Designed miniproteins, single chains. Designs and how they scored, part 54

Each design is a single chain, and the fold is of that chain. pLDDT is the mean over its residues in the fold that is shown.

## One batch from the design tools (miniprotein)

Design m1969
Fold by ESMFold2-Fast:
Structure m1969 (fold): chain A 93 residues (1-93)
Amino acid sequence: GATAEKRVTVQLDKPATVRVELEADGDAIVELYVDGQLVARLRVKPGEKAVAEFELPPGTHTLTLRVTVLSPGKARARVYVDGKLVAEVEAEG
């Protein structure tokens, strides 16, 4: 298995919708942390896609996106804030 991680800081003047997407051709997990707290965890099997959405309040937030591939294959996770791509991570194992 392989793990890849990306950290991004976002500054919001209004509440924003955060969308996390995971797609993989192997067994994969994505975990999204906001300010160090786990807020979303998605798991997929080969060929599946998973999505989670939640709202963030105004302020400065650190988002940590972690993708783990548990079987041979590739996984991609993307994070969008109000429809704008802010982070993308790929892992291959």
Scores: mean pLDDT 87

Design m1970
Fold by ESMFold2-Fast:
Structure m1970 (fold): chain A 86 residues (1-86)
Amino acid sequence: SIQDTMQSYINNIINSQNNDQFDQSISDMSTFLMQQGVDPSIVRDFMSSVRDAYNNNFGRSDQQTSIRNAIDSSVDRNPSMRQYFY
């Protein structure tokens, strides 16, 4: 399902061990969302929020939680995205 695909991308982002894995996972999720017809401006906002969470919490034990919270907050700001996560 679309939701299973999105959970796979989220898991890849959260479990990224280095910047290359993170960039690839973000790129894959961004491409998928655009293929689903999500507005590029919404995708950009979403990706920016996730990147900020990753960078601001780099090397910290709470990085994964911060990324998850950034995803949830972005979905709350962009309710049309909810269909891909729930």
Scores: mean pLDDT 81

Design m1972
Fold by ESMFold2-Fast:
Structure m1972 (fold): chain A 84 residues (1-84)
Amino acid sequence: SVAEQLREAQHYIGLGALALQQGDLERAAEYLRKAADVLSDKELSELARRTADAVLESKERGLELAMETMRALAKEYQRFKEES
């Protein structure tokens, strides 16, 4: 279901953000790509992929985008719950 995809993606984004804080940029990028792969929404999936690419360029930039992606997923999940 869409709710399950959003929860799974949010879980992977969280793991990616944690890896970023620990300095493991490659693991963070891997988790962010996994988040993108479970998302059927093209815009959210592309945002997660862009975050994965950014994290390999800069830890700070990657963390900033990971937080934005997590906020976007949380808002979408809340909208889904309110409309379901």
Scores: mean pLDDT 75

Design m1973
Fold by ESMFold2-Fast:
Structure m1973 (fold): chain A 60 residues (1-60)
Amino acid sequence: MFEPGKIPGRKSARITGLMIRMMAGEKISKEELEEMRRLAKEMGIEDFVSKSLEEMEKRV
């Protein structure tokens, strides 16, 4: 069974917001990074978010 509207609608919007801020060059706090990882885990996209975090950490 599936309920795709639940997870993508709420958690996706939240994690997307954080990713947009990160991509805009904004320095994401340690707390926000941890929140992104938690959301990714709950949504089953932990690997995807980990790549984004690694790319940001590796920058500069």
Scores: mean pLDDT 66

Design m1974
Fold by ESMFold2-Fast:
Structure m1974 (fold): chain A 80 residues (1-80)
Amino acid sequence: SSMERFEMAFATYDRDGDGTISREEFAAMLRDLGADPSEAEVEALMARFDTDGDGTLDRAEWRALLADTSDPIVAAIRAA
């Protein structure tokens, strides 16, 4: 399942085990999953889904992001 692949990717990049990933870890994870986002595209995507405004993504925000297949970066990682 693609959701299992994405959950495993999140767990891999959550190096501290705190249930969050940083902006830099998020960018690296997107590239590992088959996307090639610019810095501006990563920032825009984080700003949309970082509902806490803390500069990190938690698991719930990551799941919400993956549900938005209208975003070209999300579509790219789902297609890879």
Scores: mean pLDDT 77

Design m1975
Fold by ESMFold2-Fast:
Structure m1975 (fold): chain A 78 residues (1-78)
Amino acid sequence: ASEEEIDAEVDIALGEILAAVTRITAKNTGDPFEAEAAERIDELVKEAEKAYQNGDLETARKLVEEARRLFREADARL
């Protein structure tokens, strides 16, 4: 129940974040803040995927939430 809920939440969130990172990259922005945010989000996504593959769904969820927070912060500055 709990792990299945976290699994579904992480999977959906990873898809959303990967789409967001692709969108930022496609914009080819010269803004240093956007570039830095995209790089950090990519690092968090990689760590989340690693935790997810290791069965650490709680850690994966926390990393995904952090990446989503950074994305919203970057988007809010646009």
Scores: mean pLDDT 67

Design m1977
Fold by ESMFold2-Fast:
Structure m1977 (fold): chain A 56 residues (1-56)
Amino acid sequence: GALEKVEEEARELAAKNPNLTPKEIVDIAKELAKKYGIDEQLALSILSREVARARR
């Protein structure tokens, strides 16, 4: 579904650039929310989690 697609794309984005700034994370999360029709706060939570995971 839409949630799985957001999680997949967020993971790919975080893997490509684990050094995303807070502003870039917010901007990307808004675009993912718009693209897949999900809540912006949910998209932000998913992307933030994947970025944190990529940094460890």
Scores: mean pLDDT 84

Design m1978
Fold by ESMFold2-Fast:
Structure m1978 (fold): chain A 59 residues (1-59)
Amino acid sequence: MSREERLEIAREAARKALEMGLTEEHSLQVAILKLLEAGTPLDEAREIAEEALREILEE
């Protein structure tokens, strides 16, 4: 799986969580968990999830 594909997974997860009324912190955790489920290492998952949440909030 490419970094772009992982970033899209994180964006979808974070966007869905925010739509459900979760806080930014909880939405970040949801994105991290989805990336871990996709086989992303924890450090990379945190980086990608933070980038994805930042992109959504800056739209």
Scores: mean pLDDT 82

Design m1979
Fold by ESMFold2-Fast:
Order: sequence, then structure tokens, then C-alpha cells
Structure m1979 (fold): chain A 57 residues (1-57)
Amino acid sequence: LEEIKKRIEELEKEIEKIKKEIEKNKDDPKKKLELEIELGVKLIELGVLKLILKKLE
């Protein structure tokens, strides 16, 4: 339970950082694409962990 909550917090912080990096790299299509892929992967992980946490409540 604690580990899941901690990982959710870490992922939310990472997602916010990636969103800011995407905004900074608007004019770099390659870097933007790399960041968008990374964001997508982390969003999927966050969604899965939130579903697991909801089942434990």
C-alpha cells in the first residue's frame, strides 16, 4: 500500500516535469516526440497503479 502511494507520487512529479520539458522543447520535433512517448508510458503506469490502489480501498 505505502509503496503504491509513493510510486504514484513519484510518477505524478515525473509527469509534471515531462509536461514542462515538452513545453520548453516545442521547436524540437525529435525531442518533443521522445518526451511524448515517455509521458505516454508514465501515464499508463499511473493509471494501472491508481486502479490497483482503488481495489485496495
Scores: mean pLDDT 82

Design m1980
Fold by ESMFold2-Fast:
Structure m1980 (fold): chain A 73 residues (1-73)
Amino acid sequence: MEKKQQILEEIRPLLEATVGEETAERALEAAAKASLEDLITAIEEAARAAGASELDVAVLGIAAAVVKTIVEK
């Protein structure tokens, strides 16, 4: 599986818990269109566009960065 897809699947449960299943699916679809380098920014922007709080966006960004670091090894 591409590293980008792996990162998106790893972050999915946290995203669903934070913004709900329907919003999470839309955010994952938007993030999947981004490059691997822009993935964290794409997740943050998609969550913000979906109405997530700035705290939730920050938590998602941190979690995505951790997952990306682990998957890239």
Scores: mean pLDDT 77

Design m1981
Fold by ESMFold2-Fast:
Structure m1981 (fold): chain A 60 residues (1-60)
Amino acid sequence: SSELEKLKKEIEKLRKEIERLEQLLANPEDLSPEEQALLRATLKRLQEELEKLEEEIKKL
């Protein structure tokens, strides 16, 4: 269904965004403490959003 395909695309986008942020945080030497804190907060939010979408797919 189109709904399942939309959820799969959203999950893929979130996974790619999470991977990007994890890579930045793995090599934080170019980041200020403020930037590091913001990226960590964003990463946590995206991980929580990913878990919610993965749960929604399991219910379909």
Scores: mean pLDDT 82

Design m1982
Fold by ESMFold2-Fast:
Structure m1982 (fold): chain A 93 residues (1-93)
Amino acid sequence: MAEEYLKKARELIEKARELINEAVKSTDPEVQKKLIEEARKLLDEARSYIDKAEQLGADPEEVKRLRLEVDILEAFATMLEHVLKLEEQRKAK
């Protein structure tokens, strides 16, 4: 059912958000990197479920909303990854 795929996508988005929040709170660059990588995997999986829901006739407004949430979180994760790379580059001798 389309609604089941949307529900799964929402659960994955929520988990990705939690991982990103934990990455922001962490002071260990290796932990931050791992959390960001895991969040990206969950967001990619969420996109897959949103696409399946759309194919099954899910509400276009809900599909659009969830895609925007994924895009926002992915942009935030990319920003954090960029900051982390800059910090690693500063420590290179």
Scores: mean pLDDT 83

Design m1983
Fold by ESMFold2-Fast:
Structure m1983 (fold): chain A 85 residues (1-85)
Amino acid sequence: AEELIEKGKELEKQGKYKEAGDAYEEAGKLYEKAGKLDEAIEAYEKAAEAYKKAYAADPSDKTPLKNAIEAEIKAGLLRIELALK
């Protein structure tokens, strides 16, 4: 999971925001599977931010917008789960 966060950061430095979002989303899934909810929330929020930047760069491609919304929903649900723990 940590390697995917580092990969996402490197992709963001290269302006590859969609690919960075994909890397952060995969990290979020791995953290969630490991029960690391705080790290999963952070990873999904990073994914949403990266996807929003990808959408801003090319608004004709709606895929990053959809991915950003889905990542935000996932982070929100995990925050509720963490709060009820």
Scores: mean pLDDT 83

Design m1984
Fold by ESMFold2-Fast:
Structure m1984 (fold): chain A 75 residues (1-75)
Amino acid sequence: MAEEVRARAEEAVREGSALLADPEALAAYLRSLGLNDEEIEEAKEQLRRLVELARRAVELLEAGASLEEVRAALA
């Protein structure tokens, strides 16, 4: 289970970083969900935070942290 959580966190870092690298595609997708320009700006900030949390989760798992510790770090 820890390996699956780590794989998911690594995937989130890769996918989130790719979305942030293609701001036009990300903005178009978010507009298709009904977000306005202010909400898109907020969503980009939230995505950056999620990528940082996912990166931290990978580092904690590499250091031998428990799933509960990772879960607390993601909250």
Scores: mean pLDDT 77

Design m1985
Fold by ESMFold2-Fast:
Structure m1985 (fold): chain A 108 residues (1-108)
Amino acid sequence: DPLAIQQALEEQQRQEQLELGKKRREVVEEKLSPEEILEKLVELFLQRGDEEAARLLREIYEELKKKGYSDEAIKAALISAYFGLEAGLSDEEVRELAFRAAEVTENR
């Protein structure tokens, strides 16, 4: 039954999204350093074969670190970049989202 197969695939995709949401929360809720968050996100994208997303995350991290942003601002930027990449945003849009998240966090 093609409908039963489609429903099974939709349920598997739902479970994968829930597991990704759980991993996102674990990354946020753990007292992880920005470096540890970066390594977890980079590993996740490399496991998917997305070397460009992994590179973009490293570039965002290095640029924010060089500019002297706080650990909390860098964490917020990396998490926002991850959500932008998952949403299929362009590299430029992901960078803009990440830097905006860092600035908003730094000014709290």
Scores: mean pLDDT 77

Design m1986
Fold by ESMFold2-Fast:
Structure m1986 (fold): chain A 65 residues (1-65)
Amino acid sequence: MSEEEFEGEVELTLLVMKAAIAERSGNYEEAAKYYEQAATHARSLGRDDLAEYFEKKAEELKKKA
């Protein structure tokens, strides 16, 4: 992977971890925010499949908030 791709994947992983922690803590608004950021990063990496997954996850969490 290029340096940019590697850095992007690390950032994506951190955002997903933050989102998962917030979701499990009941902080649905914060979790949705992190999943939206993760979706944006996934699209930047060409991972549209992951971006769609995270976008859907964020919408579900917003309905709970």
Scores: mean pLDDT 79

Design m1987
Fold by ESMFold2-Fast:
Structure m1987 (fold): chain A 91 residues (1-91)
Amino acid sequence: AELEAQLAEVEAHVRRQAEALVKEGLISEEGAAALVRALTASARALLESGVATAEEVKASVDTIFEAMRAHPEEARAVLLASGAPESALLL
């Protein structure tokens, strides 16, 4: 129950960040969907293994999204690693 509540919070946070990048013109809606899926899966693994707290996972998500805004090469690498098609890349 706590794990699922924490994961839902992290997923909502990732979704808000991804939607902001779409609004900023950095990624497509398909890219945002791929990021939400990939980062939520990673968050679940970290939370289930007890390696990180929900707060630490959210901080890592924030770091990734800020890196994507500041560094287009990072945005491209993260999108490709998340399984986004190349047609979803705007950078």
Scores: mean pLDDT 76

Design m1989
Fold by ESMFold2-Fast:
Formats: structure tokens, sequence, C-alpha cells
Structure m1989 (fold): chain A 73 residues (1-73)
């Protein structure tokens, strides 16, 4: 649900304020913006930040998917 997603965004934003190196928090924010809120620009920003902190194939795959969405539009 969108309301649950907005609540999770607030929680994750608070986590990032206290723990700015939390790749997991940035990755979860990216997923919420991509999958639920359909805000591809914000999803890209958060996935890029997560990848900078923790370069993983899973994060890279999601980063590439959202980049494709933005390029095709």
Amino acid sequence: KIEEAKLNVEILEDIIKEHPNSAKAYYELGKIYYEVLKDYEKALEYYKKAYEIEPSEEIKKNLEEVEKKLKEK
C-alpha cells in the first residue's frame, strides 16, 4: 500500500540521517520508489548511493533496470 510505503520511506530517511553509510537503507528506499511510488529518478539516486557504499551485483542490476526506464521515457 502507498501509505505503508510512505511510512517506510520516513523510517528509512531517519535511519540514513543517523547512519549515512547504510547501503541497505538506501537500497530499500530505491526499491520503494521504483516498485511502489514509481518515482524512477529518486529510485536511481538511492540505488546509486547504495551501490557507491556497497558495490553488489544485486544493487547493480536494480540500478541498471531503473536507468533503462528513464532512458526509454
Scores: mean pLDDT 80

Design m1990
Fold by ESMFold2-Fast:
Order: C-alpha cells, then sequence, then structure tokens
Structure m1990 (fold): chain A 82 residues (1-82)
C-alpha cells in the first residue's frame, strides 16, 4: 500500500515539474517532496497531512486534472496504509 502511494507521488512530482511555474505550484512541489520523504520513512500520518495541503494548493493553482487524480489516488492508498 505505502509503496503504491510512493510511486503515484513520484509520478505526480514529474508532471508537476513540467507544468507552468507558479508560486502555488512551487509550494505544492515542495510539500510533495516532503510527503515522499515521510512515506519512505514510514511516517504515513504526517505524509497524509502534507499530501492534503499539496492537493489544496494544486487545485487553487489550476493544476492539470491528471496530477490531481494521481494525488487523490495516492492519498487514498496512504490512508489505507495508516
Amino acid sequence: AAAEAIELVKKALELARKAPDTPKLRKAIELLEKALELLEAGDIEKAIEYLKEALKLLKEAGAPKEIIDLLKKALLLAKKAA
């Protein structure tokens, strides 16, 4: 479960980095990088908090639906692993 969430966050990060640069997108990328570190460390509960904040910022930034859908799936899988 956690390994699947990690792979989805990695894919979301790759797509986010290719999206048009905005301050909210850069902040969301930073939060996703921290969430990835926490998932790899097994701190799933804190990772979920960072994923929720990143998702909120990406929605506000008008990020592509593909990135939002990947993160919604990652969040669901992380919650199942916690």
Scores: mean pLDDT 83

Design m1991
Fold by ESMFold2-Fast:
Parts: C-alpha cells; sequence; structure tokens
Structure m1991 (fold): chain A 103 residues (1-103)
C-alpha cells in the first residue's frame, strides 16, 4: 500500500508540526494539525485493511498512540472553547486503537 505509506508519512509530518505548535503555545493550531493528521491516519488504515498491509497498520497504531499522547498534553492547556473538540479527537483516536487491537 504505497498510498497508505504516503498518507502515514504526511501524518507524521503534521504531528511534528503539532508538537512544535504546542511548544510555542499555539493550542488552536496544534489541535487543527492533530485533526488533519487523524484524518490521514484514518484513510491510511482503511487502505491498509483493504490490502492486508500489516506494516502500515502497525505504523498507523504508532501514530495513533502519538496522537493520543499529544491530545492529552493539549487537554492540560486548552481553553474551555476547545475542550469539546479535543475530547472528540481523543475519543476518535481511542476508537481506532480499539479497532486495530480487535482486528
Amino acid sequence: SEEARRLLEEAERLLEEAEKALKEGKVEEALRLLEEALELVEEAIRLALEEGDEESLERARELLERLLRLGMELLKVAPEDLILRLIGLILRVIGLLIELELA
């Protein structure tokens, strides 16, 4: 799954940008980057499952764990108006991790 691999590479780049944004106190930008990265990981998982690409599924799991960690870090500093969006992100990540564990 060359397409799944490319999506995961782009998601990893967005996570690096999100970590930088979080370090700079740019909470809204970090959340947006995490949301974009999650969309790419979700699509990569769909493609990897269709093709039986276990390597991409393992990489997706690693990126989901990183997404969860960053989401939890953001939750500590997020203003009230972003909390529901961030909880939604965290719940989506947890759901995907459960799906991958059961697959």
Scores: mean pLDDT 89

Design m1992
Fold by ESMFold2-Fast:
Structure m1992 (fold): chain A 86 residues (1-86)
Amino acid sequence: SVLEEIEELLERAERAIEEGRDEEALRLLEEALRLIEESDLPEETKREYLERLLELGKRLLEVTENPLRAIGLILRVIGELIDLEL
């Protein structure tokens, strides 16, 4: 299911961050964000996963040599969270 795919991407991204593979972690987080955006999951479920993605994005920002891309991801996640509040 899409939910299982998102969960696996987030788990892989967390491991990539822990291993210092920032480029791979960024790709995985961007893919997870796209799946969340394209999915028909309930708004409460999307919010939960977007909040997890935001925390992982913040952790990635602390270790990455490509801060602008990580900032871009964080801003996109914040935008989606704001949209869900309206």
Scores: mean pLDDT 86

Design m1993
Fold by ESMFold2-Fast:
Structure m1993 (fold): chain A 55 residues (1-55)
Amino acid sequence: MSAEQRAAGERAVAEGRAALAAGDLETAQKHGVMAVLLGNEEGARELGRELRAAR
């Protein structure tokens, strides 16, 4: 995985967490999917856990 892809995956998780903090669970889930597509499956998994805790 390139440095650019890794950085993009990290940004997707960060944006997902920001959406979650704002109460936008749908947008947070979309960013989680983006993180998986960018190869950040670990970050997406952690975001998914946070989403489940917020419900």
Scores: mean pLDDT 79

Design m1994
Fold by ESMFold2-Fast:
Structure m1994 (fold): chain A 88 residues (1-88)
Amino acid sequence: VEEKLKEIEELLKKAIEYAEKAKEAKTLEEAKEYLEKAKEALEEAKKLASQKEVSLVLSSPPYGEEFVKKLEEVEKKIKEAEEEIKKK
């Protein structure tokens, strides 16, 4: 479980990094590639978090609050990147 929690944290961190790279991308094609990678990392993190053993831990304090806040942060970053790409 602890190993999976670490993996989720790493995936969420990568999703943020890719979303920021999508915003900084010099071409529309490059921006779209980074955005897709950000979305893939977020979906993989959600998939791991949805496993019964992991979701039970994430439903318990303090992990649940930290996870929800981090997830919201990642989703906001991805949405901002999507809006930036639409302007290109």
Scores: mean pLDDT 76

Design m1995
Fold by ESMFold2-Fast:
Structure m1995 (fold): chain A 79 residues (1-79)
Amino acid sequence: SSEDFKLRAEGARKRAEEGEEHMGYAAKAYEAASKEDYKTAAEYFRKAAEVARAAGDEELAEQFEKLAKEFEELAKEKE
């Protein structure tokens, strides 16, 4: 739900403030998802994956890529 995405965006922003750069993009992705902007959400999850991979966390990068694909599918359902 929109409320669930807002809560996840808030949690991700807090973790970004604590130094987890990939969570800054994840926060923007969840914020976009809360507004039903699934295309923008997918784009930000792809950026989160790139930051995680650059930091050496391949498993986390794969999780963000999976989220990006899920939101890309949701965006297509709106067309």
Scores: mean pLDDT 84

Design m1996
Fold by ESMFold2-Fast:
Structure m1996 (fold): chain A 95 residues (1-95)
Amino acid sequence: SHHQADLERTLEALRLHNEGLKAMKQGKYEEAVKKFEEALRLDPGLYFARVNLAEAYLKLGKYDEAIKILKELVDRSPNDTYLRKLLKEAEEKKK
């Protein structure tokens, strides 16, 4: 079933996202980036994985990568104060 295959991909993406969150908690930011990127490859609509990927890039000092993701997220959710704060932080630290 096509719907079953889609569900299995989404569940695997959620598992990878949870592994990324565990890596973030452990300060393993490069591992977290890889896990969030794998999750987004399986489910590009996994919003929280994009937010967490941007935060992992900020922790790594990869400000250009963080800014790119955060601009896309802010454009979709312009009233999200947390995303706007992260974007400002990334832009200020890059300068």
Scores: mean pLDDT 89

Design m1997
Fold by ESMFold2-Fast:
Structure m1997 (fold): chain A 89 residues (1-89)
Amino acid sequence: GAMAEEVEVEIIKNGKVVYKEKATWDPATRTLTGEKFSLTIDGDTATLKVDKNVKIEVGDVVLINGHPFGTVTEVKEDGTATVALSGLA
């Protein structure tokens, strides 16, 4: 079966936590999925979809288990965001 692992996801806006949820990692799809959150990894970037009330903007930071994971570089017309991954060395 697919190995599902639970992680804590936080979104930081201007130094404040604006979103926090537990998400499940699926290695088959390379996606972290919560109830109102998904983050799909593709190479050195990820596609972020989150609750519209979070109002994702360029410069917002994604933390995984309290560690910096990536920074929002683009918000697309459909409200999805591109996250540039940082610290994957």
Scores: mean pLDDT 79

Design m1998
Fold by ESMFold2-Fast:
Structure m1998 (fold): chain A 51 residues (1-51)
Amino acid sequence: MTEEERELLRKYFRDFGGLTDEQAEKALAILEKDPAAYERMLRAARDHLGV
């Protein structure tokens, strides 16, 4: 996971999920262990944030 992708996912979790920064970091750690979920969430984040 790149830093750019990590920032995008953190923003997505904040804006969409209402997560705190701490909760978003924990979610990112889980995604780092699940490549399929990571790719799925990254696509959703890009679509949601318009980037």
Scores: mean pLDDT 79

Design m1999
Fold by ESMFold2-Fast:
Structure m1999 (fold): chain A 61 residues (1-61)
Amino acid sequence: MEKFRKLLAETFDSLKDDATEEERLKEFLKLLGYSEEEINKMSFEEMLEKAKEKATELVKE
């Protein structure tokens, strides 16, 4: 549970922080399992699309 709480807190803090949209998307994707190298290869548009796709999957049960 400690590691789980840490991941949730990190995601939540990152998304709530005074970060740019790009920085928030990168952090979100990283927590979804994308590696830093993969994220760095993505354009802002691609990052947004991946984040939206994963968010939709999380909502749909």
Scores: mean pLDDT 66

Design m2000
Fold by ESMFold2-Fast:
Structure m2000 (fold): chain A 82 residues (1-82)
Amino acid sequence: MITREDVFERFLSLSEEEKKKLTEEFAKEFNISLETAEKVMKVVEKAAREKLSPEEIVELAKKEGIDPSLVADFLHFLGELP
């Protein structure tokens, strides 16, 4: 099983171009604005870099005006990538 930490390590290994493309693909697949998808990406990037707890991730998402369920959706999306 892929762990949350494995998903975060994979995400941190991506180039800025790959992160941008992934963010655009996430926005299209989930039918959300690119602005919302970019905010989700920033929350995940901070969570990965700072090793945030699930509770801290939820609070960060709320602070950024994002539904925490979108962060969970993005992590699932990342975990399904080849």
Scores: mean pLDDT 78

Design m2001
Fold by ESMFold2-Fast:
Structure m2001 (fold): chain A 73 residues (1-73)
Amino acid sequence: MVTKMTKEEIAEYLKKEYHLDDDLANQVADEIVAGTNSSGGTLFESGQIDLGTLTRVWQARADLIKKGYAVLE
């Protein structure tokens, strides 16, 4: 049985496993919980994160989806 993670648990996971900043981790957790496809795309386009950080965000989202903690809509 896979237990659904809360937004706060996802943000903590991103900070610990992928070393994202608090603000970025919270924004990505919000996007994942909402089931959006942006996963940092908007942040990259606005210049708030670089390409390396965007790649880490995409990898983190993919890992959470594979583990069943997040749903891709």
Scores: mean pLDDT 64

Design m2002
Fold by ESMFold2-Fast:
Structure m2002 (fold): chain A 62 residues (1-62)
Amino acid sequence: MKKRAVAVVDVPKTSPDSLAFKKGEELIILEKVDEKHVRAQSTSTGETGIVPISAVEVVGEL
């Protein structure tokens, strides 16, 4: 199931496959990529990309 998460730090766009977001931004976790990374979607922009799990806090299930 998809999970809701909130960014705990600002993350700039560092690669074509990464997602940029601001601290406090709500994200939807779509799938696990590896033990340290997930694919997520920004709820503010609708963009998807790879994010480090350490940059987000999971707050619920969708």
Scores: mean pLDDT 79

Design m2003
Fold by ESMFold2-Fast:
Structure m2003 (fold): chain A 113 residues (1-113)
Amino acid sequence: VSLTESGGGTFREGGSVRLTNTVSGLSRIDMMGWYRQRPGEPRELVAVITADGGRAYHPRVQGRATISYDPARKTLYLDLRDLRVEDTATYYSFAVEGTDLYWGSGTPLTVVR
């Protein structure tokens, strides 16, 4: 199983970004999402999407984030708009298959004034 993340970098406050995760080696996906870890803080769940199409978002990103999955490209997307300096973090994708949890290696995002 492999989770390959991209789309990070340095962005301006008020801008937008798309983080991507290309998934390989999973036969079925029960849940996928994104965690983030801000410097000196524990990981927090940003957004999740379930196999039945359910979606949930952290209150800090509610209304600014969209999580989606393209099964043809096997790619998970996290779109963040109206970026804030507080969105600066390393973003980790995850996927769940049955009882197994898989993590991406992390994509850094820096938001500047």
Scores: mean pLDDT 86

Design m2004
Fold by ESMFold2-Fast:
Structure m2004 (fold): chain A 60 residues (1-60)
Amino acid sequence: SEELIKFSEELLKKADEYDKEAEELRKKGTKEDILEAEILEGMSALLRGMAAWFKKLAEK
């Protein structure tokens, strides 16, 4: 369905935002910034997995 495709796209947008924020935090290089970057990278991976699943559901 078109709605599931839109949800997938919104999740991917959020994942991209988290990846960019994580990249900036890693550039700062403090222990706290690196830990926050790792959390955001994990959240991004989760959202990408969800987006892929919603896209597969839309194709059925």
Scores: mean pLDDT 86

